Designed miniproteins, single chains, continued (3). Designs and how they scored, part 16

Each design is a single chain, and the fold is of that chain. pLDDT is the mean over its residues in the fold that is shown.

## One batch from the design tools (miniprotein)

Design m8526
Fold by ESMFold2-Fast:
Structure m8526 (fold): chain A 84 residues (1-84)
Amino acid sequence: MEEFKEFIKNIFENSPDAKVITKLDKDFYEENKDILDKRAQEGLERAKKAYEQGKFDEANELLDNIEKSFPEYKEEVEKLRKEM
């Protein structure tokens, strides 16, 4: 969990929106992004499945967790909630 906080800070400082990313930050982001992208996608898919199965509580909790862990995915979370 604390590792996610550090990741969020790194993304915030060296996000693609940033002008320049340091070599170390870029390398760390590259390795970390692969794992985090998978986790975020898995979370979103789990939420979608739970939502479709009528497990709205689990879906909502998963979405909330993703929103907390990955603030940048908040928009994706909001879209899912609105469409489903």
Scores: mean pLDDT 63

Design m8527
Fold by ESMFold2-Fast:
Structure m8527 (fold): chain A 78 residues (1-78)
Amino acid sequence: DEVAEVPASHVVTVYDTDSGEYLVVYVKSAKSKELKVTERRASAADAWAVAMREATKFVREYAYKGEEAEVYYGRRAG
């Protein structure tokens, strides 16, 4: 499947306690419960920096469009 054209702004990180790795997960929209693991990072800083920038774009872009959006930051789910 071609994922290159899907909006990268729908990216979050999830810390996998079992593996000790950070998963970069693509979320299509706030209405979708579908999560796709796109990348893995051993470094929290690397995974978090990428996901944070993309999530910030997602929130800003969709707020500007007047659409509802919710983003999960997987660094440490509260």
Scores: mean pLDDT 49

Design m8528
Fold by ESMFold2-Fast:
Structure m8528 (fold): chain A 61 residues (1-61)
Amino acid sequence: SREEVLARLDALIRRLEAAGDHETAAVLRAVRDIVEGEPDLERVRRLADDAEEYARDRLAA
């Protein structure tokens, strides 16, 4: 659901900020704003998957 996607993005944003990666956190906030207004749940899923992969790669570096 959109609510589950937003919760996962919020968790990743908090982890990125805790790690000091404010630039990647800002990118995820922009994606979160798009997800909130996106009526197509399939597009929401694709945006979330891409953003989550990007965030996890940054956290693993």
Scores: mean pLDDT 83

Design m8529
Fold by ESMFold2-Fast:
Structure m8529 (fold): chain A 68 residues (1-68)
Amino acid sequence: LELTPDDSLENIANLPEPIPRELLRKFVEEWAKLTLPKSYRDSHSLEELEEEFIKWLEKNTGKKIKID
């Protein structure tokens, strides 16, 4: 799944509640590729990137995120 920053916001507005873990991981990986330097991605765990993504998501959409 390839996302632009704009596509990320649109896809997030349409995400199911709760978000399936596998779908969350795909969004986190693509978001990280688009928004974060490779060195940052390589030095941080997927769990750390998930936490940052959820914070970014809440701030930019105003939506509380639930994960299944």
Scores: mean pLDDT 68

Design m8530
Fold by ESMFold2-Fast:
Structure m8530 (fold): chain A 83 residues (1-83)
Amino acid sequence: SREEIEKKLFEAAKNQDVEGFIKYGKKLLELKLPFDKPFLAAMRAVILEDYETAIEYAKKALELDPNNEVAKELIEYGKEKLE
C-alpha cells in the first residue's frame, strides 16, 4: 500500500539507508500521486540530517494531504532531533 511504502521510505531515511531510500522512493513515484514531491523532499532532508528543512517540507506535504500519518510522524521525529 502507499502507507507501507511511505513508512519504509521514512525508516530508510532515518537509518541513512540510501539503497532503501532509492528503492522505496521509486515505488512511491510509480504511484504518480500529486502530493509526492514535498514528501520526497522531506525524506531527502531526513537522510541528510537537515531536520529543519525536513519539518518544513513535511508540513507542506500535510497541507496537500492532511491525513498523511508518516508526514505527521516525521514532524515529531524532526522536532525531537532538534532538541
Scores: mean pLDDT 80

Design m8531
Fold by ESMFold2-Fast:
Structure m8531 (fold): chain A 70 residues (1-70)
Amino acid sequence: MSSEEKRKKLLEEIERLEREGVRAHILGDTAALRAKMEEIIKKYEELLPYEPEKAKAKIDRLRASLATFR
């Protein structure tokens, strides 16, 4: 699989996880939202070799949001 194909696949997986996170937020399921945010961070970490600036910015923002959960 080419680097471009891997990048596109990761972006598609991230988009799906973001939709699932939005659904969890609408339903008030904080535990599910937290879990989806952690999965999104992991996917952005996999994206770092392809899109380092964008991935890092997203990871930093999501980690900051997770730090507010207890």
Scores: mean pLDDT 81

Design m8532
Fold by ESMFold2-Fast:
Formats: structure tokens, C-alpha cells, sequence
Structure m8532 (fold): chain A 71 residues (1-71)
């Protein structure tokens, strides 16, 4: 019985250590990957905002051309 209790205690300590090592090594890599994805999303949004601005400029020029054709 004492040998079984000692083995169970050692197993529990090994599991806890593996959990800590996992979070210490893997968690920072996941957080870094997430940050890179967010940076890409921000870059994509900036490109889309620039495209929308360009489309509006083109729409304004088209309206000006339509006005010239009506005269």
C-alpha cells in the first residue's frame, strides 16, 4: 500500500511538471502566432480602406464625366 501511494504521488508530480513545461514552451509560441495573425488582419484592413478611398475617387470622376456629357 505504501509503494502504491508513493507511485501515485510521483505520477501526480510528473503530470504537473509536464503541464507547466507545456505552458512555458507552447503558450508563448501560440501567443506569438496570434499576434502575427492580428498584424496581418490590420494590414489587410488598411489595404481595404485605401481601396475604398480609391473607388470613391473613381465614382466622383465618373459623376463629373456624366455631368460633362449631359452639357
Amino acid sequence: EEELEELLRQLQEAVEQARKDYFAKIKPKIDEARKKVEELFTKYKNIMDQLESRIKELEDKVKELEKLLAE
Scores: mean pLDDT 79

Design m8533
Fold by ESMFold2-Fast:
Structure m8533 (fold): chain A 91 residues (1-91)
Amino acid sequence: MAEEEGRKIEKMLEEGIELPKLSEEEAKKLKEEAIRAIEEATDLLINGEDPERARELLLKAQVYLVKLSGDEKAKKEVEEALLAARERVAA
C-alpha cells in the first residue's frame, strides 16, 4: 500500500520507539529530495501528463515530511514548496 510507509513511522512513534534525530545533513538531503519530487509532480500536473506519477511523487514528498517531523525548519521549507506548487497549478 502506497500510504503504508508513512504509517510505519507513525506507529513507531506511538510504540514509544524514539526515532533517531536526523542530522542537519540528513534533514537537508531529505528536504531537497522532497522539494525536487514536488517540482516534478507540479510540472506533470501543469502539462496534464501522467497523473499517477505525479501522485507517486507527492506521496514520496509526504513520507519525507513525516521523516522531517523532528526538524521544524526543513519541514517548513517543504510545506512552502507545496504551497508554491499549488499556486503554479492554479495559475
Scores: mean pLDDT 72

Design m8534
Fold by ESMFold2-Fast:
Structure m8534 (fold): chain A 68 residues (1-68)
Amino acid sequence: KAAVIEEMRKEMRPAVEAAVKASNGNPLAAMKALQPLIEELTKQYPELSPTEVRIVVAEMIGEEIIKM
């Protein structure tokens, strides 16, 4: 479970970085930009619920905003 989340985080990192930069650190705008990718991840990682995928993406958005 933890290993699956870690792998997903590595795969998502470039897209989350790009979305946060494009959104000037606006978490709502970044989440909206990442919506299509969240849908694909939900299909790619069926062992995770859609809610779990969204939570991980939201955490990563927060991490990238802190780095700005």
Scores: mean pLDDT 79

Design m8535
Fold by ESMFold2-Fast:
Structure m8535 (fold): chain A 69 residues (1-69)
Amino acid sequence: SVDELLEMMKEAAENGPTEEEIREIIKRLLRIKYGLDDAEAEKFIAMPESEQNAFIERRREEVQRELEE
């Protein structure tokens, strides 16, 4: 399940994974939570923090609206 995957990934992060592993975890979380593809997730992690915050707020509103319908 998604919850099991997120828990395992969090445990791996707590045990000091490599930078590449952390990047893959972040991309997968973005894909699962916001429905981003790999390219969108990679663009997101390269964005300035202000742009990341704006992107997440817009995407969260869109996904939440779609799930509630």
Scores: mean pLDDT 70

Design m8536
Fold by ESMFold2-Fast:
Structure m8536 (fold): chain A 61 residues (1-61)
Amino acid sequence: SMAEIRRELVALAQSVAAPAELIARIEAGDLSPEVRDELVALLERAGLHDAAARARELFDR
């Protein structure tokens, strides 16, 4: 289900309402380290640099 998780997170990041919901999912803390790294990479590739920076900030705290 990793491909499904990636697809959902990228879709959330790309939607106009998505940043708050994406951040809430990250903050819920049930993401493995591999998913975190992949999410940041996917956001960078999608050109969503602000969202990628926010995700890194939350993971690093």
Scores: mean pLDDT 65

Design m8537
Fold by ESMFold2-Fast:
Structure m8537 (fold): chain A 86 residues (1-86)
Amino acid sequence: MTIDEKIKELEEKLKKEKNPKAKKVLQDAIDGLQDIKANPDNVALAVGSILRVMGDQIEAELNGDKVTAKAASYALELLVEAMKSL
């Protein structure tokens, strides 16, 4: 899956999402993927985006927000795959 395909998948999920916290996580991940695409030599930027979404996933798990936790987990997988392509 290309970075453009990953962005499109998250944008489609964002359009269908009703949970405001999950929407925020999906948007943060889209922004992170766009930053990685624009700055493919900036590994620190990719790591920063991964850590942010990882924090959102942990917070959601602790709060019992399964919808946000699932969205964050999937977004994190796509961000890690994008970083591996750098």
Scores: mean pLDDT 84

Design m8538
Fold by ESMFold2-Fast:
Structure m8538 (fold): chain A 83 residues (1-83)
Amino acid sequence: MVPGFERAGFEEVGTLEINGKEVKIYRRGDEILAFLEGKPSVENLKLVEEALKKYAQENGLTLGPILLSADAFGSSASARILP
């Protein structure tokens, strides 16, 4: 069960494998988010940050400051796409 991202208008735009784990990438307008399902940890926060940066580089996107979050559903990294 995806924790509210789709309900908030985010659409899944891709997946990346980082260190053997699949990170899902979501986008809503100029906002982008990487999410890793499962028990939150500092290691998982680093993985979602790396996945978000990698996706941005592969797609020619420039990101603003990255915000990290963790809850009972997983770990996420989010940023604004800059012009």
Scores: mean pLDDT 79

Design m8539
Fold by ESMFold2-Fast:
Structure m8539 (fold): chain A 83 residues (1-83)
Amino acid sequence: GSFSFQPAATEREEVLQEAMLIARVLAKYGKPDLMDEAVREFFRLVLEERVPVPEALERVLERISEALGIEKEKVREELEKER
C-alpha cells in the first residue's frame, strides 16, 4: 500500500543508487552480514528518520569504516569508483 508520503521518482532513484553502491562495495570486501546491516541502516535513516541522503551516507560510511578497520576516505573512494 502507498497512501502515505512518497519521495519523487528522482529521489527514490538516488536512494536506491546509493544503497546499491554500498552493497557493491561491501560485496567486494566479502562481508554479506555487514552489507545487509549497512543497507538496512541507510534505508532506516533516509525513509524512517528522514535524514538527507548525503548525511545518511556519511553515517553509514563511519560504521563501515569502523567495522572493516579501514579509513572512511578509502570506503568513500570505493563507492565513487562504483558510481
Scores: mean pLDDT 75

Design m8540
Fold by ESMFold2-Fast:
Structure m8540 (fold): chain A 75 residues (1-75)
Amino acid sequence: MSKEVVKLAQELLRESLERDPENAKVAGQAMQLILKSLFLYLKDEEKGRKALQEAADLTGEIGKEKAQEVLKLME
């Protein structure tokens, strides 16, 4: 499960970096928050969920959808 989550995060970041450098900064920040929230979720579920929600709020609808995809892989 964790390997698949990391691959999804890496692919999203790579896609953004290749096409739109400006968008890559926002996507990179959102992915960092998602990856950090996964680490926190393993230790503290509440903190992990709050971090994911914050990342979704920062990136709008796209970020929310990606956060939900990540959560599905953890279940």
Scores: mean pLDDT 58

Design m8541
Fold by ESMFold2-Fast:
Parts: structure tokens; sequence; C-alpha cells
Structure m8541 (fold): chain A 67 residues (1-67)
């Protein structure tokens, strides 16, 4: 099943973009792991069509990349 690989690739790309924007901010390995987790869950929710959960996780991910 290629769908899980596509979800991981999209999440990984978003994490890279977030880290690129935050390159001047020192993030711990644990903070980076949380960012990857949030990105992965957000991509899974887009595929599942869970609008309510997607609305909750989307803003949290944006907060992480905007801080």
Amino acid sequence: MELEEEIREKAEKKVEEALKKLKDVKLSEKEKEILRYVALQNERLKVSGDVELGRKLGPEFRKLIEE
C-alpha cells in the first residue's frame, strides 16, 4: 500500500519546510520529533476526511512553524 508512504513523504517535506523557516531557532530532538508527529497526523487526517480532527491539528501544526 503506497498511501502510507505518500503520507510520510508529504509530512517529511512539510517538516523540512518548517525547519527551513525556523533555521535560526534551536529545536531539540524531542521538539523535532513532536513536529514530525503532528505533521504525520495532519496528513493522515487529510486522507481520512476527518474534518473536525483536521481542524484541531492544522492550527497546532501552524503554531509550531510560526513560533
Scores: mean pLDDT 66

Design m8542
Fold by ESMFold2-Fast:
Structure m8542 (fold): chain A 79 residues (1-79)
Amino acid sequence: HMREKALEKVRETADEAIKLAEDLAKQGNYEEGYQKAVDLLRKAMKEAADEAGPDTALEAGRIFREAVERIKKIYEEAK
């Protein structure tokens, strides 16, 4: 099913974005890390929505929101 594959890609991208944010935060690049991570997530969410339809878009949006909240906490803790 295309939905499952699309959501798996979004989750993988979320993990990559979170790790990228963590690595850049450790280097003191908070603003750059946050923006790059969010951009990766937005692209993955849009691709999942475009390829697998509106129900997948809703689920991808939830993964996106959760990942952004996690990234925000990482930067709050890094201060």
Scores: mean pLDDT 78

Design m8543
Fold by ESMFold2-Fast:
Structure m8543 (fold): chain A 99 residues (1-99)
Amino acid sequence: MKTATAELEVEPGQLAIARAVVTSPGEAKVTIKLEVYDENGKKIEVKETKTATFRADDPAGAVAEASFEITSPRKALVKATVTAEGDADVVVAIEARPL
């Protein structure tokens, strides 16, 4: 099992997109968890996306994504945690896009 994390401050009305690139010699199961925190560090939302078992034996890797719309009227901190089961390498990044 491998775990990668990323975090980003995002504006209200934006999409926070967590993208995990998974490289595996065989089948891997990937879970992306998005946690949203307010300015005081209070957790205001959690979204968990489980990717079905897939083969990521392409040298470019397989991509798993989860997106979350920021409905908070203030800036939010979005934390992405990606867990991969099996023989997998994982890299994660968060991007913010306007809606």
Scores: mean pLDDT 69

Design m8544
Fold by ESMFold2-Fast:
Structure m8544 (fold): chain A 73 residues (1-73)
Amino acid sequence: DEVERLLREGEELRRRGQELIDKYLDLIKSGSIDDVSKEEIDKLQAQADELMARGLRLEAEARRQLEERLASL
């Protein structure tokens, strides 16, 4: 149903965001602080933030729809 789809999509986006977080954390742990690594870290962080924000929005929408359904029962 719609709530299950929104929750699943939100979880998927957050998982993808976490993968990007893991990638830039690995770059930081490598100790190679050059301009290329810094640029890549900044890009990965921005992409992760966007995916996490979208995931949270879908989860909030799913909660709203679930509450609406429960209020109608």
Scores: mean pLDDT 79

Design m8545
Fold by ESMFold2-Fast:
Structure m8545 (fold): chain A 62 residues (1-62)
Amino acid sequence: SGPEILEAQRYLHSKGLYYGEIDGVYDERTRVAIRGFQRLNGLPVDGVYDAATRAAMRNPPR
């Protein structure tokens, strides 16, 4: 999988949402972590690394 998933995993790990390996593989653990992030940010909880989810990770609230 691509560098985008690797970066997402690093970000999610830093937020305590992802506890799997940072390997760039879009697996079930990565999907669950994305769903957790989406829930916390009021986004649709579908586990898809879509444009809205990516934008929220790119500009997270401090």
Scores: mean pLDDT 77

Design m8546
Fold by ESMFold2-Fast:
Structure m8546 (fold): chain A 76 residues (1-76)
Amino acid sequence: SPREERLERYREVVLEILEEEGLDAATLRRIAERLGISVATASRLRREVLANPRSLDDIRLEVEEGIRLIKEGVEK
C-alpha cells in the first residue's frame, strides 16, 4: 500500500542520514526534507515505526537520540 511504501522510505532515509551525516543531522526536519513531506507527517511515520518495529534498526534512531540528549544535558 502507499502507506507501507512511505514507511519503508522513512526507514531507508533515517538509516541513510545516520550513516552519511550522523545523529545530529537525523532530525525530523531533515527526514521530512529528504522524503518531501511535512515534519508533522514525518513525526507520525516515526511513531508508527516505533509502535511496530521490524528490527533493531527501527529503534536505532530513538536509542541514539536518547544517548545524545543525555550527553547534551550533562555537557550543558
Scores: mean pLDDT 72

Design m8547
Fold by ESMFold2-Fast:
Structure m8547 (fold): chain A 61 residues (1-61)
Amino acid sequence: DQIQQWQQLWQKGKDGTLSSKQLNEMLRQGIAGSQEQADSFEKQGRLKMAEKLRKSYEESL
């Protein structure tokens, strides 16, 4: 169930449809982003979301 919820949020991250609210909920639940997602959002010009995803990924290492 938790993995399924992560996969849905992950897919939204790849699709570029992940909102700031969804990202904050993902982080609150301890679900870290990925470097690929951060790079994707950076290319889209969503720099603050990219920074949050990258920081989450780095803190999970």
Scores: mean pLDDT 72

Design m8548
Fold by ESMFold2-Fast:
Structure m8548 (fold): chain A 65 residues (1-65)
Amino acid sequence: MLISPWQAAAAVVEALNEGLISPEQAAAVITAVLERGPLTKEQLRELLLEAGASEEAADWILSRL
């Protein structure tokens, strides 16, 4: 199932509010997902890790989707 870029962005913002990722990491991932459009959970995980998010933060975000 594809995740909408807005669903991905919302989950990233929630992780930022929980202190799981930095504002810089959140901005990088949100920009990437909005430019890419609909994406898989694997693609979102890849973007999160490329932005420097921890595996734990990436798993938390994916658990919300």
Scores: mean pLDDT 84

Design m8549
Fold by ESMFold2-Fast:
Structure m8549 (fold): chain A 65 residues (1-65)
Amino acid sequence: SDVSREVAADILKVAAYQAGALSIEERDGKVIVRTVADEKKYEEVKEIAESLGKVLGGEVEVERV
């Protein structure tokens, strides 16, 4: 259901922030996640972001700052 999808997305967003995400933006069916330049944190955020993309049914991009 839409509610279950929204809850799953919110849980994944929280997990991404805990892993090192600095921002998560949704625009035109695309999710942009920005994270710290650290390689290990980038990989953790990327895995969570891929799961978020599957839940939302959209494209996901992870950027290092």
Scores: mean pLDDT 80

Design m8550
Fold by ESMFold2-Fast:
Structure m8550 (fold): chain A 88 residues (1-88)
Amino acid sequence: AEKAELAALGAAYAAQMDAAIAAGDKAALQRVALERIRLEIEAAEKAGADPAKLAEARELLEEIEREGFAATARRRGDEESAAAWEAA
């Protein structure tokens, strides 16, 4: 049930992100992506995920909220994700 609910939620967010990309609305794209990440962290916590990994995920989320996706990815050595966010 939980896995199916996460899959359905993921599909809904993917559709919202696709709509934002089609509209050229970068602010909406970032908002939807951040909301999705928050919900995935909450779902992982409810599923009993490792508290240390949850803390790392929350720290990453806070960094993205302050600095943006591209800057956070680049600072963490993820050049591919940084380039993808800069292109979006």
Scores: mean pLDDT 71

Design m8551
Fold by ESMFold2-Fast:
Structure m8551 (fold): chain A 74 residues (1-74)
Amino acid sequence: SMEELRERLERLVREMLAETDPARREALSLEIIRLAVEALPDDAGIRQVAALAETASPEERFNLAALLVAELAE
């Protein structure tokens, strides 16, 4: 369900925000984006965020993952 997806993504975002290792933080950012795309493959906003993330820096990807979770909370 969307509620279960949102709760899982919110948990991953909290884990990402608490992570101090850059490699693990990047892995969490990528997992968040992947999960959202897999759950909502036809969502244009999510696809746009995922497309931006492909060429983004790790820091930009971190911000995009957080933005994506915030958008799904709406």
Scores: mean pLDDT 82

Design m8552
Fold by ESMFold2-Fast:
Structure m8552 (fold): chain A 68 residues (1-68)
Amino acid sequence: DAAKREQILKELSATTKKINELIRNGADADEIRKEYQKYIDLLKQLGVPKDVIDAIEKQFDAIVAHYK
């Protein structure tokens, strides 16, 4: 469904903006992890291949590890 796909893409954009705001404000690693998980869940809903999702999750884990 094209309408559902567009809605998910808008939510991805909002989630990316939220992650950037949390990082800029020095938010807790737990809050950043929650938004990253939301981002990953949205990618799964879009049907993004597992290997691409796994690569993105690895990058997110690396970013969070540098926080704490």
Scores: mean pLDDT 82

Design m8553
Fold by ESMFold2-Fast:
Structure m8553 (fold): chain A 82 residues (1-82)
Amino acid sequence: SEELEKIRDGAGKALEDLARKYKIPDDVAYETSLAINEGLSKAKTKEEAIKIVEEELKKYLKDYVSEKEIKEAVEKIKELAK
């Protein structure tokens, strides 16, 4: 769906922005991207897609990015997917 494509694009941009801002290692950013893309390939709804993006960002970026910053990134993705 168009909304799922917007979520995928938004997640990629958010991950790029977070990696640049917090100096996340390339291997960590790459693994996070793979996990998000794999999860999104199985998502059936916008709500599931957003939840997957948030959970994968929290899981892989926990040592680099605070939960507050991840939630802010997810809110921006939701806005783009309207």
Scores: mean pLDDT 86

Design m8554
Fold by ESMFold2-Fast:
Structure m8554 (fold): chain A 80 residues (1-80)
Amino acid sequence: LTELEKKILTYLKKHGPMTLEELADFLNVPVGEVARIVERLKEKGLIEDVGLDPETRQPLYRLTEKGLEYIEKEGEVDLS
């Protein structure tokens, strides 16, 4: 995985379910780029959709068991 993909998995582990906009803000990356990466991570089975945020109506994404195992094995990326 790329550094940015690993950062997304690390944020989801640290903060729980997040929207694309929250991930974009945390990563300082355009939401459209985060959306492309999130779709690839979903295709790999590392993250999944878990419903909509009730305040923003944006989809929420979380780590799958496979995604959690991956980031635990590889180690968390420095988010600084």
Scores: mean pLDDT 81

Design m8555
Fold by ESMFold2-Fast:
Structure m8555 (fold): chain A 78 residues (1-78)
Amino acid sequence: MSDEEIYEELLKEALKKAEEEFPGNEELKKLIKETLDKAYSTPVGRGVLRLAYEDEELKEKLIKTLIEESKEELEKKQ
């Protein structure tokens, strides 16, 4: 599986989780995408995404962290 395919699958799962917890929150979904895009843009980030994709526990932890981090950014409006 390519780094792009891994990114797309992780993004899909993260957005599904975000929609389940916060239906219709487009700002949260946008921040999640931006955070994953930043990770995907670096060799280290791509390595982290691959590890998370291959390990279900790490994947759940990554998705949870991504949602929590995006919520923190949303709370820092000022």
Scores: mean pLDDT 80

Design m8556
Fold by ESMFold2-Fast:
Structure m8556 (fold): chain A 69 residues (1-69)
Amino acid sequence: DKEKLEKLYEKELPKISLKIYKMITEGKTDIEFLIKLVKFLLSLGKEDEAELLIKLFPEGREELLKAIS
């Protein structure tokens, strides 16, 4: 159910944002997590959010684009 998944995403957004912030500040990119998150966002039709996430992690950009192409 797309609507339930979207509500779950909204509810989890603060935790997701904190994890992303920690990856940026600590320089420890979890590429597997980012690939899963990008695929999840695309499954919800959140293309803009997926693009923004890829832009936030330039060091992981090629792997992320390869995983979704």
Scores: mean pLDDT 78

Design m8557
Fold by ESMFold2-Fast:
Structure m8557 (fold): chain A 87 residues (1-87)
Amino acid sequence: MSPVERLLAELYHRVQEALEAGDVEGAVALVDETTRRLIALLRPSPEQRARLEALRARMVEAIRARDWETLVALLGEVARLAQEIEA
C-alpha cells in the first residue's frame, strides 16, 4: 500500500468513527490534516493543489450534511487525483 493509499484508508476509518461518535468538528479536522499531509507528500502544482483544496471543501460540506454517500464518492475523487499527480 502506498503512503497516499494508507492516508486515505486511515481517513475513511477515522472519519467514520468520528461521525458515529457525533464528532462533526473532529471529522472536519481529520479531513484538514489529511489534505495538508497529501500536499506535503505529493508536492502538487498550484493547479493540482487548488483541485485538492476544492475536494477538501466539498468533503467538509458532505460531513456537515451527514452525507456519507457523497463523502465516499469524494474520497474516490481524491484517490484518483493523487494517482494523476504521482503519474
Scores: mean pLDDT 85

Design m8558
Fold by ESMFold2-Fast:
Structure m8558 (fold): chain A 91 residues (1-91)
Amino acid sequence: MEKEKKAEKEIEEWIEKKTEELGTFLFEGGKKRKSSLLKSLEEAKELAKDTITGKETGKIEPLSEGGKKLKEEWKKEAKEEIEKIREKYLK
């Protein structure tokens, strides 16, 4: 099915783009606060990807109230966007 491959590709591209954006944001925020919880840009990107894909992870994450709210917001936005892409192709 051609439509399924197109949906998967568009979802994958969106996830990669959003992971780069949010991972960079998390890493820069961590640097400004001198946070030791995010050790590298790669770790920040992995946390962002796990959050937006809804995957549970045992990785270190910010424990602030603001960090928890951002994580829930990103997870919600990701679910809505992924579903929108799926509906576009798999309607």
Scores: mean pLDDT 66

Design m8559
Fold by ESMFold2-Fast:
Structure m8559 (fold): chain A 75 residues (1-75)
Amino acid sequence: DTEKKIKIGKEFQEEILKEASKLLEKGEITDEAHQQAIKEAIKEIKKKYPDLTEQQIYDAYRLYSQSLAREAAAA
């Protein structure tokens, strides 16, 4: 279901922003910190959806990003 994948992609984006916000609060503004935020976001999504591979999470994020672009174009 495309809608379910879009929802998973949205949750992944929210987890990235949450983890990135924690690193910014610590004053850790580096490319390494951003990569760490992505890794932690993947772990959190896999806790909620243990059957998902990392690739499927990235695919869901891609679909979510495309959905946002389509909604922006329609507005």
Scores: mean pLDDT 76

Design m8560
Fold by ESMFold2-Fast:
Structure m8560 (fold): chain A 55 residues (1-55)
Amino acid sequence: SMTERASALVEQANELTKQQLALLQEGTKEAIDKARSLFEQAAELMKEVQALLAA
């Protein structure tokens, strides 16, 4: 169902957010660059969720 797919995407975004927070706490340039990449990936997943639920 659409709700099951949306839930799976939200769970994936939450996992990326947890990894992002850990990298930001590390504070190195490399960790910050990785955190930025994960932020962009999580944002893309949430955009998919929004589109799926708006249809």
Scores: mean pLDDT 85

Design m8561
Fold by ESMFold2-Fast:
Structure m8561 (fold): chain A 76 residues (1-76)
Amino acid sequence: SSQLAALRERIAALSRELAAATDPARIRALAAELKRLHDQLTDLQISQSTSDSRRAALAAARAIYHIGLDIDVELA
């Protein structure tokens, strides 16, 4: 998703800032923010995967139901 892509880009940008940082307070702040973003990325990936699987299953079920209903009407 666009949210997933944006989150990955944010993580990459902060990782570059962390690599260039020399101030201990800045390093700690960036490391803490990166941890939060990685946690959010994991949660979003799990949520997205589950939602996509459910959406695909519902679409397939609806297609089968409509096709089955039409066949039953024609064959009855």
Scores: mean pLDDT 75

Design m8562
Fold by ESMFold2-Fast:
Parts: C-alpha cells; structure tokens; sequence
Structure m8562 (fold): chain A 65 residues (1-65)
C-alpha cells in the first residue's frame, strides 16, 4: 500500500502534468482520488497524465490489487 507521503507526491506531480497539458478535468480527477485516499486511482490517473497506454494502465491496476 502506498504511504501518505508517496501518495501526495504522485498526486502533486500528476495534477501539475495534467494542468500543463491542458487537461483540467484530469487534474480534478487526480485531486479527488487523493482526497478520497484512493492510492490506486491516483497512480493510474497520474500515469494517464504522462501518456501511458491503456494496456499498461490495466496491467498496473492488476499490480495494485
């Protein structure tokens, strides 16, 4: 399970990347997942902000569960 410190860093980086790329809805989704304590969602949404393909996101989701 992700630590609170790791979750915060991932969320902050993901929000910044999403905003820089002009995806405010994605930034809001990351912020919401972080507020809910959903570490898996934060990681997956951050990877989406980085442009990771859906196939890799599905594999990562399996690792987190």
Amino acid sequence: MLSEEELRRIAEEGIRLAEERGHPSLADAIRRAYEQGDGAAVVLLRLRAEGVPGEELLAKAAELR
Scores: mean pLDDT 75

